# Designed miniproteins, single chains, continued (4): the designs that were tried, part 40

Each design is a single chain, and the fold is of that chain. pLDDT is the mean over its residues in the fold that is shown.

## One batch from the design tools (miniprotein)

Design m13364
Fold by ESMFold2-Fast:
Structure m13364 (fold): chain A 110 residues (1-110)
Amino acid sequence: MPPVVVDDSFTPAQAFSTLAALAERNLDAVEAGAPRDSLVAGLDRLIQAYQELKKKYPEYKETLDEIIALARQARAAVEAGDLETARALLQQIREILLKKKEELEKKENE
């Protein structure tokens, strides 16, 4: 997949929505039985995207640090061959990102 670029014109809600979609793509790759090296590369790109968003929006540092920690755990699970743990962690990441997106959208529409 091409590198994930968060556009400077994205609202915080749009940025979190994009990262949730990226987490979903990694989850789909695990479920499709993608090769281990491909899954690790996908998770490395996911972690990089989260780190870049944290630099752009330091006010979301706490949430993004939690998600980065979960993504690193998912990467370690993939390397260990524990795909069920990796799947569960990716689902948790997606849920946190979608919840944050909903909170931000509600604030933007007030």
Scores: mean pLDDT 80

Design m13365
Fold by ESMFold2-Fast:
Structure m13365 (fold): chain A 92 residues (1-92)
Amino acid sequence: MDAEMRALVRELAEQLEKARKEVIEKLKELGKMTPEMEADWAAYEKNLEAQLEAMIARALANYDLDELRALVAKALAAIPEIVKEALEEIEK
């Protein structure tokens, strides 16, 4: 149980980092990456990780593993769509 929950958190964090890197690489390739954008994203992602950790902790108090798995699955499913939209916006 603990190992499975930690695996879910690690997978979410890894997917968030992968998504950020993919978008940043595309922006750099197109010469559209600004230092301000990089700083803003770094700050935003730090807050997201802390909030996700807090949400997981709250979920453990109020929900079971299956409910937590569903919440994390929704977050993971949102990442590819966000990346796709960002890449399409960047390449226009």
Scores: mean pLDDT 72

Design m13366
Fold by ESMFold2-Fast:
Structure m13366 (fold): chain A 83 residues (1-83)
Amino acid sequence: MEEAAEKLRELAERERELSPRIAEALEEAARALEAGEDPEEVARRTAERIERIAIEEEGLSEEEARQVGERVEGLILKLAEAS
């Protein structure tokens, strides 16, 4: 989990210049994983938050935002499995 959290923080750092809100969501996910929260719950919650940000900041449709959320959810689950 610590390794997954570290990777999420690296992604957050890269996103900080493009979207500070997405970076914050990824940092929050990293902290939750380090705290021992369920990876599926963290992935779902983070995906929902990023979907909302994508709609609000980027003007994506609900369907496009959902595709972004699915990708984020899959990434968090994959990182948690590798840890």
Scores: mean pLDDT 80

Design m13367
Fold by ESMFold2-Fast:
Structure m13367 (fold): chain A 76 residues (1-76)
Amino acid sequence: SAAIQAIFQQIFSTADTDGNGTIDAAEQQAIAARRNSPTYRRFDTNGDGTLSRAELRAMLRAFGYNLTAAQVAQIY
């Protein structure tokens, strides 16, 4: 759990937690940095700059986590 949360914080960092639809410059920079990460790019198999639940699950498996689709959906 803690290791998965650390991976998510490193890769995804919460961008807009208030849900008001506003993303400031710092949040956009964080998103760009994550998308430019070799790890993120490796698992973005369709190259659209977004990780699907299936791609996220594949990434977690590569780090040694055996999560079900339901568990990935709960975290995603």
Scores: mean pLDDT 56

Design m13368
Fold by ESMFold2-Fast:
Structure m13368 (fold): chain A 68 residues (1-68)
Amino acid sequence: GAMREEALRLARQLAELIGRLVQAKDPSATVTITLDPERGATATITIGDETQTFFVPIEDVLALLEAS
């Protein structure tokens, strides 16, 4: 539905924002955004040999939209 599509778009934007914030502190960081329409957005951040994963669940974004 339209609300779920909006939640996925917001999850993507949140994952991209996380990547931008990390790159603002460390410009060598590489960011990859992965989308799963059923689960949400994942930001995978690599700095040298270290990898961090940040997951933005679509269900959490949906809950925030429904509470507004």
Scores: mean pLDDT 85

Design m13369
Fold by ESMFold2-Fast:
Structure m13369 (fold): chain A 81 residues (1-81)
Amino acid sequence: SPEQQARLAEALRRIAEILEEWAEGRLSRDETVARLTDVLVSVGVPPERARAIAREIVAELESLSPEERRELIALWREWLA
């Protein structure tokens, strides 16, 4: 539904904002995982699954250089604007 699509779009924007704060050094790894988990739970992901997904997102981005990480997150934020 349009309402479900709007909620998902807002959740993705919130995820991108959290990841940008982490990439800029304003959030710790644990704070980032916790905030990502909360967003995923807010759109209906069960808490244990949400935490696992949040941890995987952060781990995947940690495989990139700090520069590549910032570039990718900036691109996502621009696309979701």
Scores: mean pLDDT 85

Design m13370
Fold by ESMFold2-Fast:
Structure m13370 (fold): chain A 85 residues (1-85)
Amino acid sequence: SVEEKLREKALEVLEEIKDDEEAQKLFEEYREKIEEALKHFPEEVRELASLVNSAAIVKALNDPTLDPKEVEEKFNKELEELKKL
């Protein structure tokens, strides 16, 4: 249920950016970083976590009310914490 809802929200973001080449590139770059950080986790966990978190960061970077530098810094800190798991 929670997994299904998180996936649906991530897919909604992907639909929103389907014609935005820059956002698609950012999504792919962040997804790769998250998958690498979670390399010790099962494939199913990596697939869902990378999808959900990449969609969330891209949505945040495209939000004009947010500072993209602060969004990037927060993501990098969270990525370093994930590597410690």
Scores: mean pLDDT 81

Design m13371
Fold by ESMFold2-Fast:
Order: structure tokens, then C-alpha cells, then sequence
Structure m13371 (fold): chain A 95 residues (1-95)
């Protein structure tokens, strides 16, 4: 159904923002950058309807940052990036 595909695409877009926010948080050099990254992460988690414990949030940020770094280094194809984003989404849904 088109509605299901549209929902999945929206969820993947939201997970992508969460990955970007996680990378920005880990690489923040100022309080402002850290606050902006935290806000992006919180907004994205709210959009997904996911509430993480501090330990789960830390684990997610680590996984997301590693994915983004590998993508930036050209170590992953576009298809592999999409598969990893779907894996992160499924991980969040299984909590």
C-alpha cells in the first residue's frame, strides 16, 4: 500500500536525522553545537514514538556515529547505508 511505503520512508528519514544528530553530538566542539545535536535527537525520537533509557540512548548514539563515519569515509555503498538505517530502525522498534 502507498500509505505503508510513505510511512516507512518517513521513518527512514527520521532515523537519518537521528544518525546525523548522533554524529554531531559526538563531534560537538561547543555547548551550542551539543544543545543543537541533543534537540535534533530528542525531536527525532519523539517523531518515532520511541523512549530510550540513558543506556539505550548511549548504545544507539555509538552505533549511529559509527555508521555515519563509515559512510563519510566512503566505506559503505548507498544501498548498504539504507540497509544499516533500516537495521537501526528495527533495533529502536524492538526496544
Amino acid sequence: EEAKKEKELKEIETVTLLVIGSYQLRNSKSEKEREEAESLIEEALKELGVELTPEQREEFIEKATELYEKALEGKLSDEEVLEKLKELLEWLKKL
Scores: mean pLDDT 82

Design m13372
Fold by ESMFold2-Fast:
Structure m13372 (fold): chain A 90 residues (1-90)
Amino acid sequence: MDNVVVLGAFESEEIAKKGAEAVSRLPGVVGVSVEKRGKYSLVSVLVERDAAEQVKQTLLESGAKSVAVVPSSATSEEFQAVVDKLLKET
């Protein structure tokens, strides 16, 4: 199946962890990680493409300030560019 990575930027680590727990329970989610990035917490969700919109919505409802979707085939440079843009928009 085609997978994508859904990214959510949070101002609170505690809220980010709750968002990560909420999305980890969704069908089609393959993996979830939480990483602290300066003032923000970044939640990265590896998910089946068909479930990506529900993951995006769940992260926003959990308090994500911004969200982005990246193809799982993206290079490290492409992935980092999306992360940098997301954090600037937060």
Scores: mean pLDDT 81

Design m13373
Fold by ESMFold2-Fast:
Structure m13373 (fold): chain A 80 residues (1-80)
Amino acid sequence: DIFLERQKENVDRTLEVMMKLGADGGKIEGIAPEVAKQRAVDLVKQSVERTVRYLEKMGMKEAAREVREHAEKLIAEALA
């Protein structure tokens, strides 16, 4: 499913971008890398929850679940 693949790719890209911006911003602000990483993850979680909520409203419950599970796995791997 091209649509579901695209949603998963959006999660991948958002996490990569936010992690990079969080790290760069954290260096400028002088905050610990661990704190910058957690801040980036929290922003990604908020973005994912918005997407999941809209998919659920459209009746795409399976796609919503798959996007959430994909994001949870990627976030866990990023925090490892």
Scores: mean pLDDT 80

Design m13374
Fold by ESMFold2-Fast:
Structure m13374 (fold): chain A 56 residues (1-56)
Amino acid sequence: SSELERKLQEIDEENKEKTEEARKELAGSSYIQQAVGLADLVDEYIARVIEAKQEV
């Protein structure tokens, strides 16, 4: 639906901003810390997409 498409666009934009901010914050961290931090953001993104699909 058009409502779902709008919500997915908002989620994509929010996730891009969060990812860029997290990358800057993690820039001085170890490889493992960077990988874990970014993986957590991916998990959040997936959860938000699933929630949006259930709402419409």
Scores: mean pLDDT 79

Design m13375
Fold by ESMFold2-Fast:
Structure m13375 (fold): chain A 68 residues (1-68)
Amino acid sequence: SNKVVSSTEAVEVLMALYREGKISREQLLAIIREVSKYDFLTVSQVRELMLKNGVSDEVAEEAAQRLE
């Protein structure tokens, strides 16, 4: 998706996935570090950063759906 979201919105979704046990603490911290380099990014960029940090396709797609 080409939908633009704030880094704050992306971080909130990542924190929710961590609280739900869908991503590890190490994945959460690594992805937040990358996302926090942006003021705004696309949902596709969030998904790509999650995949790059070892998050499953299913969980990365769930994050994308929550950000749409």
Scores: mean pLDDT 89

Design m13376
Fold by ESMFold2-Fast:
Structure m13376 (fold): chain A 88 residues (1-88)
Amino acid sequence: DDEELKKLREKYIEKLKKLIEEEKNDPSKRLEVEKKREEIFIELEEESLKFLEEVLKDAPEEEKENLKKIREEFEEGVEKLRKELEEK
C-alpha cells in the first residue's frame, strides 16, 4: 500500500531534517551526523526490504522469481552499506 510507504518515507525525512539541524547547531559533530545519516538510510532500506518480503508472500507465482531477485540484490546492497559504515 502506497500510504504505508509514504508514511515510512515521511518518518525518515523527518529524522534527516533533525540531523541537518543538529549539524547546523554543532559543526564539530559533522562526522557523527554523517554516520547517523548513513544509519538512517540503511534503516530505510531495511524497512523497505521488510515490506518487499510481505509483498513476496502474497505475490503471484510469475512475479515471485523477479521479486526474490530484487530482494536478494537489495539485501546485498544493504549488507555492503552496513559493512562500509562499520569500516568508518
Scores: mean pLDDT 74

Design m13377
Fold by ESMFold2-Fast:
Structure m13377 (fold): chain A 64 residues (1-64)
Amino acid sequence: SSRVEREARRTRRRLLFEGGERGSEVLTKYVEEGKRDEGLREADKIMEEARKRAEEAVRELRRS
């Protein structure tokens, strides 16, 4: 259904955007301390968690 699919896309985009914001903030702090590689690894973990949460939320929306 178009309504459920639009809701799913908006929810996914919102959660991924929030994850990206958190990852960017963490990376910036690590870079300021000269720990860029560590910051990239932590940002990647944050984005992976955000992606998993987004897919779970989308599945719940599509269940009904």
Scores: mean pLDDT 84

Design m13378
Fold by ESMFold2-Fast:
Structure m13378 (fold): chain A 57 residues (1-57)
Amino acid sequence: MSAEDLVREIAAELGYTLSPSFARALADFAMREQRARSAAELDRELVRKLIEALAEP
């Protein structure tokens, strides 16, 4: 599973549909913020909070 796939999966669980470009940007940001080298190193709860904060307008 890629970080982009993980972000889209979590967004879908929250009821959001992200564009591919937005999902990729969020995945890149989360990877950088968490200093993760792979999707498996990402904290799912922090990704959920990030999606909720940025998907709100």
Scores: mean pLDDT 77

Design m13379
Fold by ESMFold2-Fast:
Order: C-alpha cells, then sequence, then structure tokens
Structure m13379 (fold): chain A 74 residues (1-74)
C-alpha cells in the first residue's frame, strides 16, 4: 500500500540530513515520473490504468513531503 511505502521511505530518510532528504525525495519523484511515462506508452488496459493511478497517488504524496522539507530548509 501507499502507507507501507511511505513508512519505508520514512525509515530511509530518518538518518539523512535535510538536504539529503530533499535530494532522495526528488530522485524518488523522478523515478515515479519515468515509470508513469513508460506505463502511458503501453496499450490501454484496466491493470495499466490502475497502476498509473497508484503511482500518481504516490507521486502526489512524495511531492507533499518534499514541499514540507523545502519549507523547513527556508
Amino acid sequence: SIDELQEKLKEKLKDLSLDEQIAELETSIAALDDGIAYLRTLPRSPEVEELIATLEEMREALQRVLEERKKQKA
């Protein structure tokens, strides 16, 4: 689930500096963007559409965390 992925991400981030956390989040978002772009090249199917929707939700969640971390740096 998205919550389980966020929990794993929090575990990875807890030992990092704020700058390292921001860099890791930006890298993760870029990887999701690449994955979503690839899936959008595939033939339309309910399974592909569901996966795209799930990845877009993950991206939005990571983007919110990234914005909060950037505000903490400012």
Scores: mean pLDDT 81

Design m13380
Fold by ESMFold2-Fast:
Structure m13380 (fold): chain A 63 residues (1-63)
Amino acid sequence: MSREEIRERLREIAERHGVPDDAAGVRLVLEGRTEPVEAFNREVERLAEELGLSRQEILSLTS
């Protein structure tokens, strides 16, 4: 998987869990819903393990 594919995958994961931006995340927390944010983090960790990268390494690809 290329860096571009990883960045696109991260965007898909964020949108799938309803946290495509900071405002969406804040709204979910205010509604008492932290599960979408937790699910997003879990899926990012899973992707990191599958690629043999750390979570920090994957997140650095979006900087």
Scores: mean pLDDT 71

Design m13381
Fold by ESMFold2-Fast:
Structure m13381 (fold): chain A 88 residues (1-88)
Amino acid sequence: MEKYLEEAKKLIEEANREVSRLQAEADRRMDKLYEEAQKATPEEKARLMGEAGRFYAEASRRIREITQEANEKVKELLEKAIQDLKDS
């Protein structure tokens, strides 16, 4: 039981660190694109905002995938921990 709970905790902590890292990278990239957009023509601003939107959608998708994978693995580990309790 303890082993599976420890592994679940580590997976959550790793996922949270990776999500935080990707969020910080996305925020920095978005800030840069917004700064460029403010100096641009209306047509160029539309293009940069489109690029920013696509980039943020990609980053959000990656964050979702990391969170979903971590949740599935944690669920499997918790099911094993519960089974160990029943078999003890």
Scores: mean pLDDT 82

Design m13382
Fold by ESMFold2-Fast:
Structure m13382 (fold): chain A 100 residues (1-100)
Amino acid sequence: MEELRKEILAKFEELEKKYEEEYLKAKTEEEEIELVKKMAPEMIEMYKEIKEKAKELGDEKTAEMAELLIEALKLVREEGLPPNEAVAIQLPKAEELAKK
């Protein structure tokens, strides 16, 4: 579990550094949507790796949470939904998962 968490953190830090300047320049909701669309392919691959590793470790909650985040990213990428709205669509499933 700790190794997976450290790997997740490292991947997020790398992604944050890669897009740091673009994130600092994104001041409107439209610019944030375009930035997330640009980042979405790498984030989806990252969450797919997290999902598979979580399954290998028997961490079903982390695997299901990673799937919900993948679906949220697909909504931003394909439908152009703001990230907060894409996450909100997944929130009821995330809340039920958190109760387990």
Scores: mean pLDDT 74

Design m13383
Fold by ESMFold2-Fast:
Structure m13383 (fold): chain A 59 residues (1-59)
Amino acid sequence: SPEEAIKKGLEAYEKGDYAKAVAYFRKANTPEGRRLYQRILKKNPDKKEEIEAKVKELL
């Protein structure tokens, strides 16, 4: 469910696994999920390409 995906994404974020967090937020396919993963990318602009490459592997 979208709610479960958001929950798992927040758990991954708390553990510092940004790629896994972004993957879960994308999988949720909700406006909230989109806002959450965009925030991670905005806060880590130097790692954006690395995070997006890992997300593509996780999805």
Scores: mean pLDDT 82

Design m13384
Fold by ESMFold2-Fast:
Structure m13384 (fold): chain A 110 residues (1-110)
Amino acid sequence: SSEDEKQKKIKELQEMRLELLNKLNDVLEEAKKNNWSREEFADKALKEVKEWAEKVKKEYPELSEIVDEFLKEVEKIKEEALKNNWSGEELFLKISEEIQKMVAKMVEKI
């Protein structure tokens, strides 16, 4: 049924969300172990987000506008984090909040 197809897509989007969060947590742990600068951590985190976003846009082209707005917000968060001397944990939390908002918008569009 169309409802079953929608539920399947929602599950796939939630799995993609968890994949991104796990990748970002791995970057944060690597940054802590290697004493990376805030800039090095932020650059690596943004790179992982951009690579993830490209994959999502290829699989769900109808969500491209939502993904592009999310990327703009993550870039803005990175700039604010560096300007305001946020910790890696604070940057991770802010990006995680934006991921949750983006996925909520994606679910509404499906």
Scores: mean pLDDT 87

Design m13385
Fold by ESMFold2-Fast:
Structure m13385 (fold): chain A 68 residues (1-68)
Amino acid sequence: GAAEREALEEELERLEREGVRAVIAGDYSTAADLLRRIAELHERLGRHEHAARLRQQADKLEAVAASL
């Protein structure tokens, strides 16, 4: 319902702010984990293509973390 969608959107905003902070801090491993959680919430909202792109971005951030 609308309340469940609102709760998912609020959680998305929270995780996105955490992800930005992780990137600024150079913690790319944490940023990748946060992006995967964000992608899962987008899938629950029916945004499958967006979720797939976020998972690709998370894979790239993990590659950066592994190269540091």
Scores: mean pLDDT 87

Design m13386
Fold by ESMFold2-Fast:
Structure m13386 (fold): chain A 90 residues (1-90)
Amino acid sequence: SFIAPPQRIVDLAKRLGIPESKLKEAYSYYLKGNEAFQNKDYATAVQEYQKALELFPEFVEAQTQLGVLEIMKALGMLPENAVTLLDEYV
């Protein structure tokens, strides 16, 4: 189904000069990350959120979800493959 980014995210992208095509692609990765996270596929969630941030570094919702994953790592809640992906992204 077609899921449009919320207006607040559209407005942020416009202020930062992020093209609509990059915003739509970043938001698509963010939604894929959310689906993976809900399915407890944390390795895929990490990768998808990282892809969103490569296109839109100031995408606060994607930053927040990676922050949640970093807290889960600190609590020993993540599998090794997800921990490795978080540690490789410097």
Scores: mean pLDDT 86

Design m13387
Fold by ESMFold2-Fast:
Parts: sequence; C-alpha cells; structure tokens
Structure m13387 (fold): chain A 77 residues (1-77)
Amino acid sequence: SRQAELEAEIDALLDEIRRIIEEARRTGDVEAARREFLALARRASQLITQLPDPALRARYLARLEELRAEMDRLAAE
C-alpha cells in the first residue's frame, strides 16, 4: 500500500539520521552531521505529512523531534 511504502521510506530516513548522530558523537564532526541531518529531516517531514493516519503521523513526528533534540544536544557540547 502507499502507507506501507511511505513508512518504509520514513523508517530508512530515520535510521540514517540515527546513524549520522552516532557517527558524529564518535568522531566529533558535528557541523557536517548537522547539515546532513537537516536535509534528511526535511525529506522525512515531507513524507510524514503524506501519511493518511493522523495517529501514525504524530508518532513519526515525535520520533523525528527526539532525533532533533539529540542532534541539538550534540551541537551544544
């Protein structure tokens, strides 16, 4: 279904964002990670808004905001 396709793409983007944050924490290369994060977060947000289930949309937005908070904490260190 369209929803399953969107979920798979969103999950892949969120997994890539987590990988970028973990790599930045390991290497200290926070500026490059922040630029990559912003591009991927924008794409994820665009796909999340296309989800027909409002409850699922809210859960994905919450996950994205948790990742944003982690990126912001890393940038503040």
Scores: mean pLDDT 87

Design m13388
Fold by ESMFold2-Fast:
Structure m13388 (fold): chain A 97 residues (1-97)
Amino acid sequence: VSQEELDREVVEAIAIIGLAILAKYSDPEFAKALREAGRLVSEGRYDEAAMLVANALKKYNASEEDKRLVKNMIERLAEAGLISRETAEKALKIIDE
């Protein structure tokens, strides 16, 4: 197994775990969106997961700490090649808007 494959799997695992932790401490509706995003990541639907989380942060007026954590996850997913640069740019703009 290549180092790149291991890094990709680690980034995916970190994203799933991070979303699950955020969901545990969020209000029920926001938590539901975060859990759905985690499911999409586990299914390899990374671009859809990134967009869902970005829209959920905006819709539920997420804290600046939650926004920062999600932005970091999106950037790591893009660095690992799991989401497109276009999707990462769109998601980050939604969060920053």
Scores: mean pLDDT 77

Design m13389
Fold by ESMFold2-Fast:
Structure m13389 (fold): chain A 107 residues (1-107)
Amino acid sequence: MDAAIRALVEDFAESVVFTAKMLGASKETVDKIRKKLEEFRDRVDTLLDQGRLTPDRLRRLMEEALKEISEILTEAGVDDADEAKFRIHFHSAGLELLRRVEALLAA
């Protein structure tokens, strides 16, 4: 279970980084986003190791990561349309992650 959840979280993080790159974010901006996603993964890993990961806690961690990444995109001067595309992708990928993790935690 834990290895499967870690793989899903890694795939989510990689898809978010890939979307930022495809929207033309600079290397510096992508590196900042990657750092926030590494912090997100570390927090999920800590909850998994403690047996404390729940769908609600995962949702809260994703909301915190999106807020911090949105601030990075705004500071980098990414245009509103590309920021909106990024947020739509993050939300869509995040909902899929939540559904798959919820199913694994219920098993």
Scores: mean pLDDT 87

Design m13390
Fold by ESMFold2-Fast:
Formats: C-alpha cells, structure tokens, sequence
Structure m13390 (fold): chain A 70 residues (1-70)
C-alpha cells in the first residue's frame, strides 16, 4: 500500500476527478478528520483501485490499494 501526502487543493481536485468515475463514501475518523474512499473499476473490469483520502488540516493523506478480481 502506497501512502502519499498532498496539498489540500491538489488532494481535493484529485478526489473530485476520481469521484466522477468511481463509487464514493465519506465518513469521519476517530480524530474527526474527513475520510473519503473512492473505488474505481478498471476499464477491463479485472481490477478495483481503492483510494483513501484523509483530510488533515491543509494536507490530504492518500492511500492507494489495487485488488485483482477473478
């Protein structure tokens, strides 16, 4: 799992672009940070990429996970 730290504006822009092509869920973590999960199905239908955006003040922490389907 790859973790990247993005500026808030860049992280929000990426989140909005991915939300246009994926399924989006939003919740708050135990510290009150906004967490957005976006799941994107690949063009061939064989993989799902899960993006987890955690908003921490002026920064967004992005985690990316790729799951292969049967």
Amino acid sequence: MEIETLPLEEGEKLREELAKVGELSVFKDENGNEVTIVRVLSEDGKTVTTYIFRKEGEKVRLSKRVTKLP
Scores: mean pLDDT 79

Design m13391
Fold by ESMFold2-Fast:
Structure m13391 (fold): chain A 65 residues (1-65)
Amino acid sequence: GPLEEELRRLLEARGVRPSDEELARIVELLKQGRGREAAEVMVEVGLSPEEADAVLTRLVVLGLV
């Protein structure tokens, strides 16, 4: 869906290639309103905390979360 596609694009733009399972987990957390936990998973897969916050902000601005 649009959230998964945009999340993949944003992570790849930052040099991170999550597995399908990691991506699905982040998407599930975001759909549940668990943005802090989603950001923690983004950091575990290779983003800085600041990069994870930037990704969350972009998804909110796009109306995807």
Scores: mean pLDDT 88

Design m13392
Fold by ESMFold2-Fast:
Structure m13392 (fold): chain A 83 residues (1-83)
Amino acid sequence: MALEMGRQAVDGGLQLAREYLDEGKGQVAINLADYLISVVIPLAFNAIVAAGKPDEGVELSRRATKEAEEIKKQAKELLEQQK
């Protein structure tokens, strides 16, 4: 349960950030990606570890952090193009 809920919260947040990026809302995408990195991913990691699955928690944290950082990079590039 905790693993599934943690994955859903992180994956849903990453999907929403990509949707904002696709809509040209670079600053909103950056803000959401920062929130995912600082709050959602750590909370999901802690919940998965507490459920007795630390390896799955580490895997999710590494993957999701990389994806969020990629979204931030693309969003910053988009903001530069928007002038």
Scores: mean pLDDT 81

Design m13393
Fold by ESMFold2-Fast:
Structure m13393 (fold): chain A 84 residues (1-84)
Amino acid sequence: SAEEEMERIVEELRRRGRRPSPQEQQQLALLRVDSVAAILRRQGASAAAVEAARAAMRAILAKHGFPEAAQHLDRLTAELLAAL
């Protein structure tokens, strides 16, 4: 799962004492978006809950400069809303 892959990457980085590269930071941001979307889908989130999660996560991604993750978030949340 995305959560398991994220945990593996974080543990590897911690073990090596290495700061994540920009590419690794973007990959972790994308995995975080996948994880959040999977949680919303599993919980049967309402349109209001999906929009609230999108707004909160988009603010974080914009602050940290992750445009690919922001686009991925928009795509996944649009798919969730279309499935309601």
Scores: mean pLDDT 79

Design m13394
Fold by ESMFold2-Fast:
Structure m13394 (fold): chain A 58 residues (1-58)
Amino acid sequence: GGAEAERAGRAAAEGAARLGGLDPETAKQSALNGATAAVEMGLRGEAAARAAAQLSSD
């Protein structure tokens, strides 16, 4: 994926972990899974950014 997908994936994973109130270990794994999932889904640019925003902004 591109830089946009990488940023969005990382933001989405971090946001999801914080919103979920996960343990540090689980949050770390969740961040990795979220980032890879976003990239694997082929999310880029606006699509990835929207997904990240929805997870982070409640």
Scores: mean pLDDT 59

Design m13395
Fold by ESMFold2-Fast:
Structure m13395 (fold): chain A 65 residues (1-65)
Amino acid sequence: AMTQAQFIADLVAAAEGSPFRLLQLFSEVTGVPLSSLQDELEQAQRSGLPLEDFARLLVQKYFGS
């Protein structure tokens, strides 16, 4: 089974440095609506969050329980 760390690594690699591509891929893989994720993207962009940290934040927020 894919570990959380492997999922984050694969997601970041597939995004090729694009936060928008990462968001789209996360939505497609997890089924989380893009509308729910756009607010997270805007907040991450305002704070200058690195792509890897943004991916971890999304995974923790939606699957961290």
Scores: mean pLDDT 77

Design m13396
Fold by ESMFold2-Fast:
Structure m13396 (fold): chain A 63 residues (1-63)
Amino acid sequence: MEKEAKEKLDELILKSAKEMAVDLVTEQGLSPEEAVAAIKRLFPNISDKQLAEIREVAEKTAA
């Protein structure tokens, strides 16, 4: 596995997923849990660590 390329791609995916999670909370009124579930369905290769960061962003947005 080429770690350098993988890390950069994962960071770009994470950034896009975080922006999408914010939109799901603000535009659709989803809970942080619902937003995380939707992101996981759209990005099935996303790691649990990345999902935790997305959840944190969604929770802060919902508050």
Scores: mean pLDDT 78

Design m13397
Fold by ESMFold2-Fast:
Parts: sequence; C-alpha cells; structure tokens
Structure m13397 (fold): chain A 74 residues (1-74)
Amino acid sequence: MEAEARERAERLAEELRATLAAQGASEELVELVSRGAYEAALAALLGDEERARAIEEATLAAARPLFEADVAAL
C-alpha cells in the first residue's frame, strides 16, 4: 500500500537525517542524502527496483563532491 510505503520510507530518511546532523554534516549534505534515501526506499517498496538503484547511484554521485568540500573546509 502506497501510504504504508511512504511512512516506512519517511522513517528511514528521518533516522538517516538525525544521524548525519548529529555527526555535524552540512545541511545541504544532510538534505540531499536524506531525500535520496527516501526516494530510493519508496521506489523499492513500490516494486521499482531499477528506479531505486538509479536514485541511490545518483544521490551518492551528488553527495561525493559535497562531502569532499566539507572535509576540505576543515
């Protein structure tokens, strides 16, 4: 059911957001990774495994330069 899939995906994204924020990650990185996790989890829970994987790969690719920039700023 779509509503249950959304609730589960929201919970996973919220847990990841809290973990990253607690570790001092930038707001942009936290938002990007959390949103990507939500969208990938939702796609997987709705049976679209190809879309879930594509979202995961795109999110990791976009997160990499932001993470490297945050580390370089230290």
Scores: mean pLDDT 79

Design m13398
Fold by ESMFold2-Fast:
Structure m13398 (fold): chain A 65 residues (1-65)
Amino acid sequence: MQKEFEEGILDLFAAVARTFGAEVEVKDGEITLTLRGLSPADAAQLEAAARKVGENTGYKVTVKY
């Protein structure tokens, strides 16, 4: 149950982030989000979403510009 919930949230977040043109890498409890080339507004929205996903899954979030 918990693992399925985490995988579902991570997959959904990755799909949304890629739609905005961001890159997402998920590895061993870490989410790396690359926001280079995005508008400041889009970058802020994705960063806020990544932070929320990290809090809900326990994954560490790293943001790169």
Scores: mean pLDDT 77

Design m13399
Fold by ESMFold2-Fast:
Structure m13399 (fold): chain A 76 residues (1-76)
Amino acid sequence: SMEVLKKFMDLLRNLSAAYQAGDKEKREAYENEITKLMGPKGGEELERALEVASKEQREELHRMYLDALAAKEDFE
């Protein structure tokens, strides 16, 4: 559903911010929320949401995902 896409995007944004802030407690909390959202049905629901998502929404998700990966790599 589109709600899964929106929640995933919000969690990626929050996770990236937590990595940048060095906040371990918030990172773990957001990682746990992503895990809850994704399993066991979240991946299929996200795929269905992406099929109806706008080009702009898909591009925003892609940028947010890359930002989260970069923030995670830089975190020590």
Scores: mean pLDDT 78

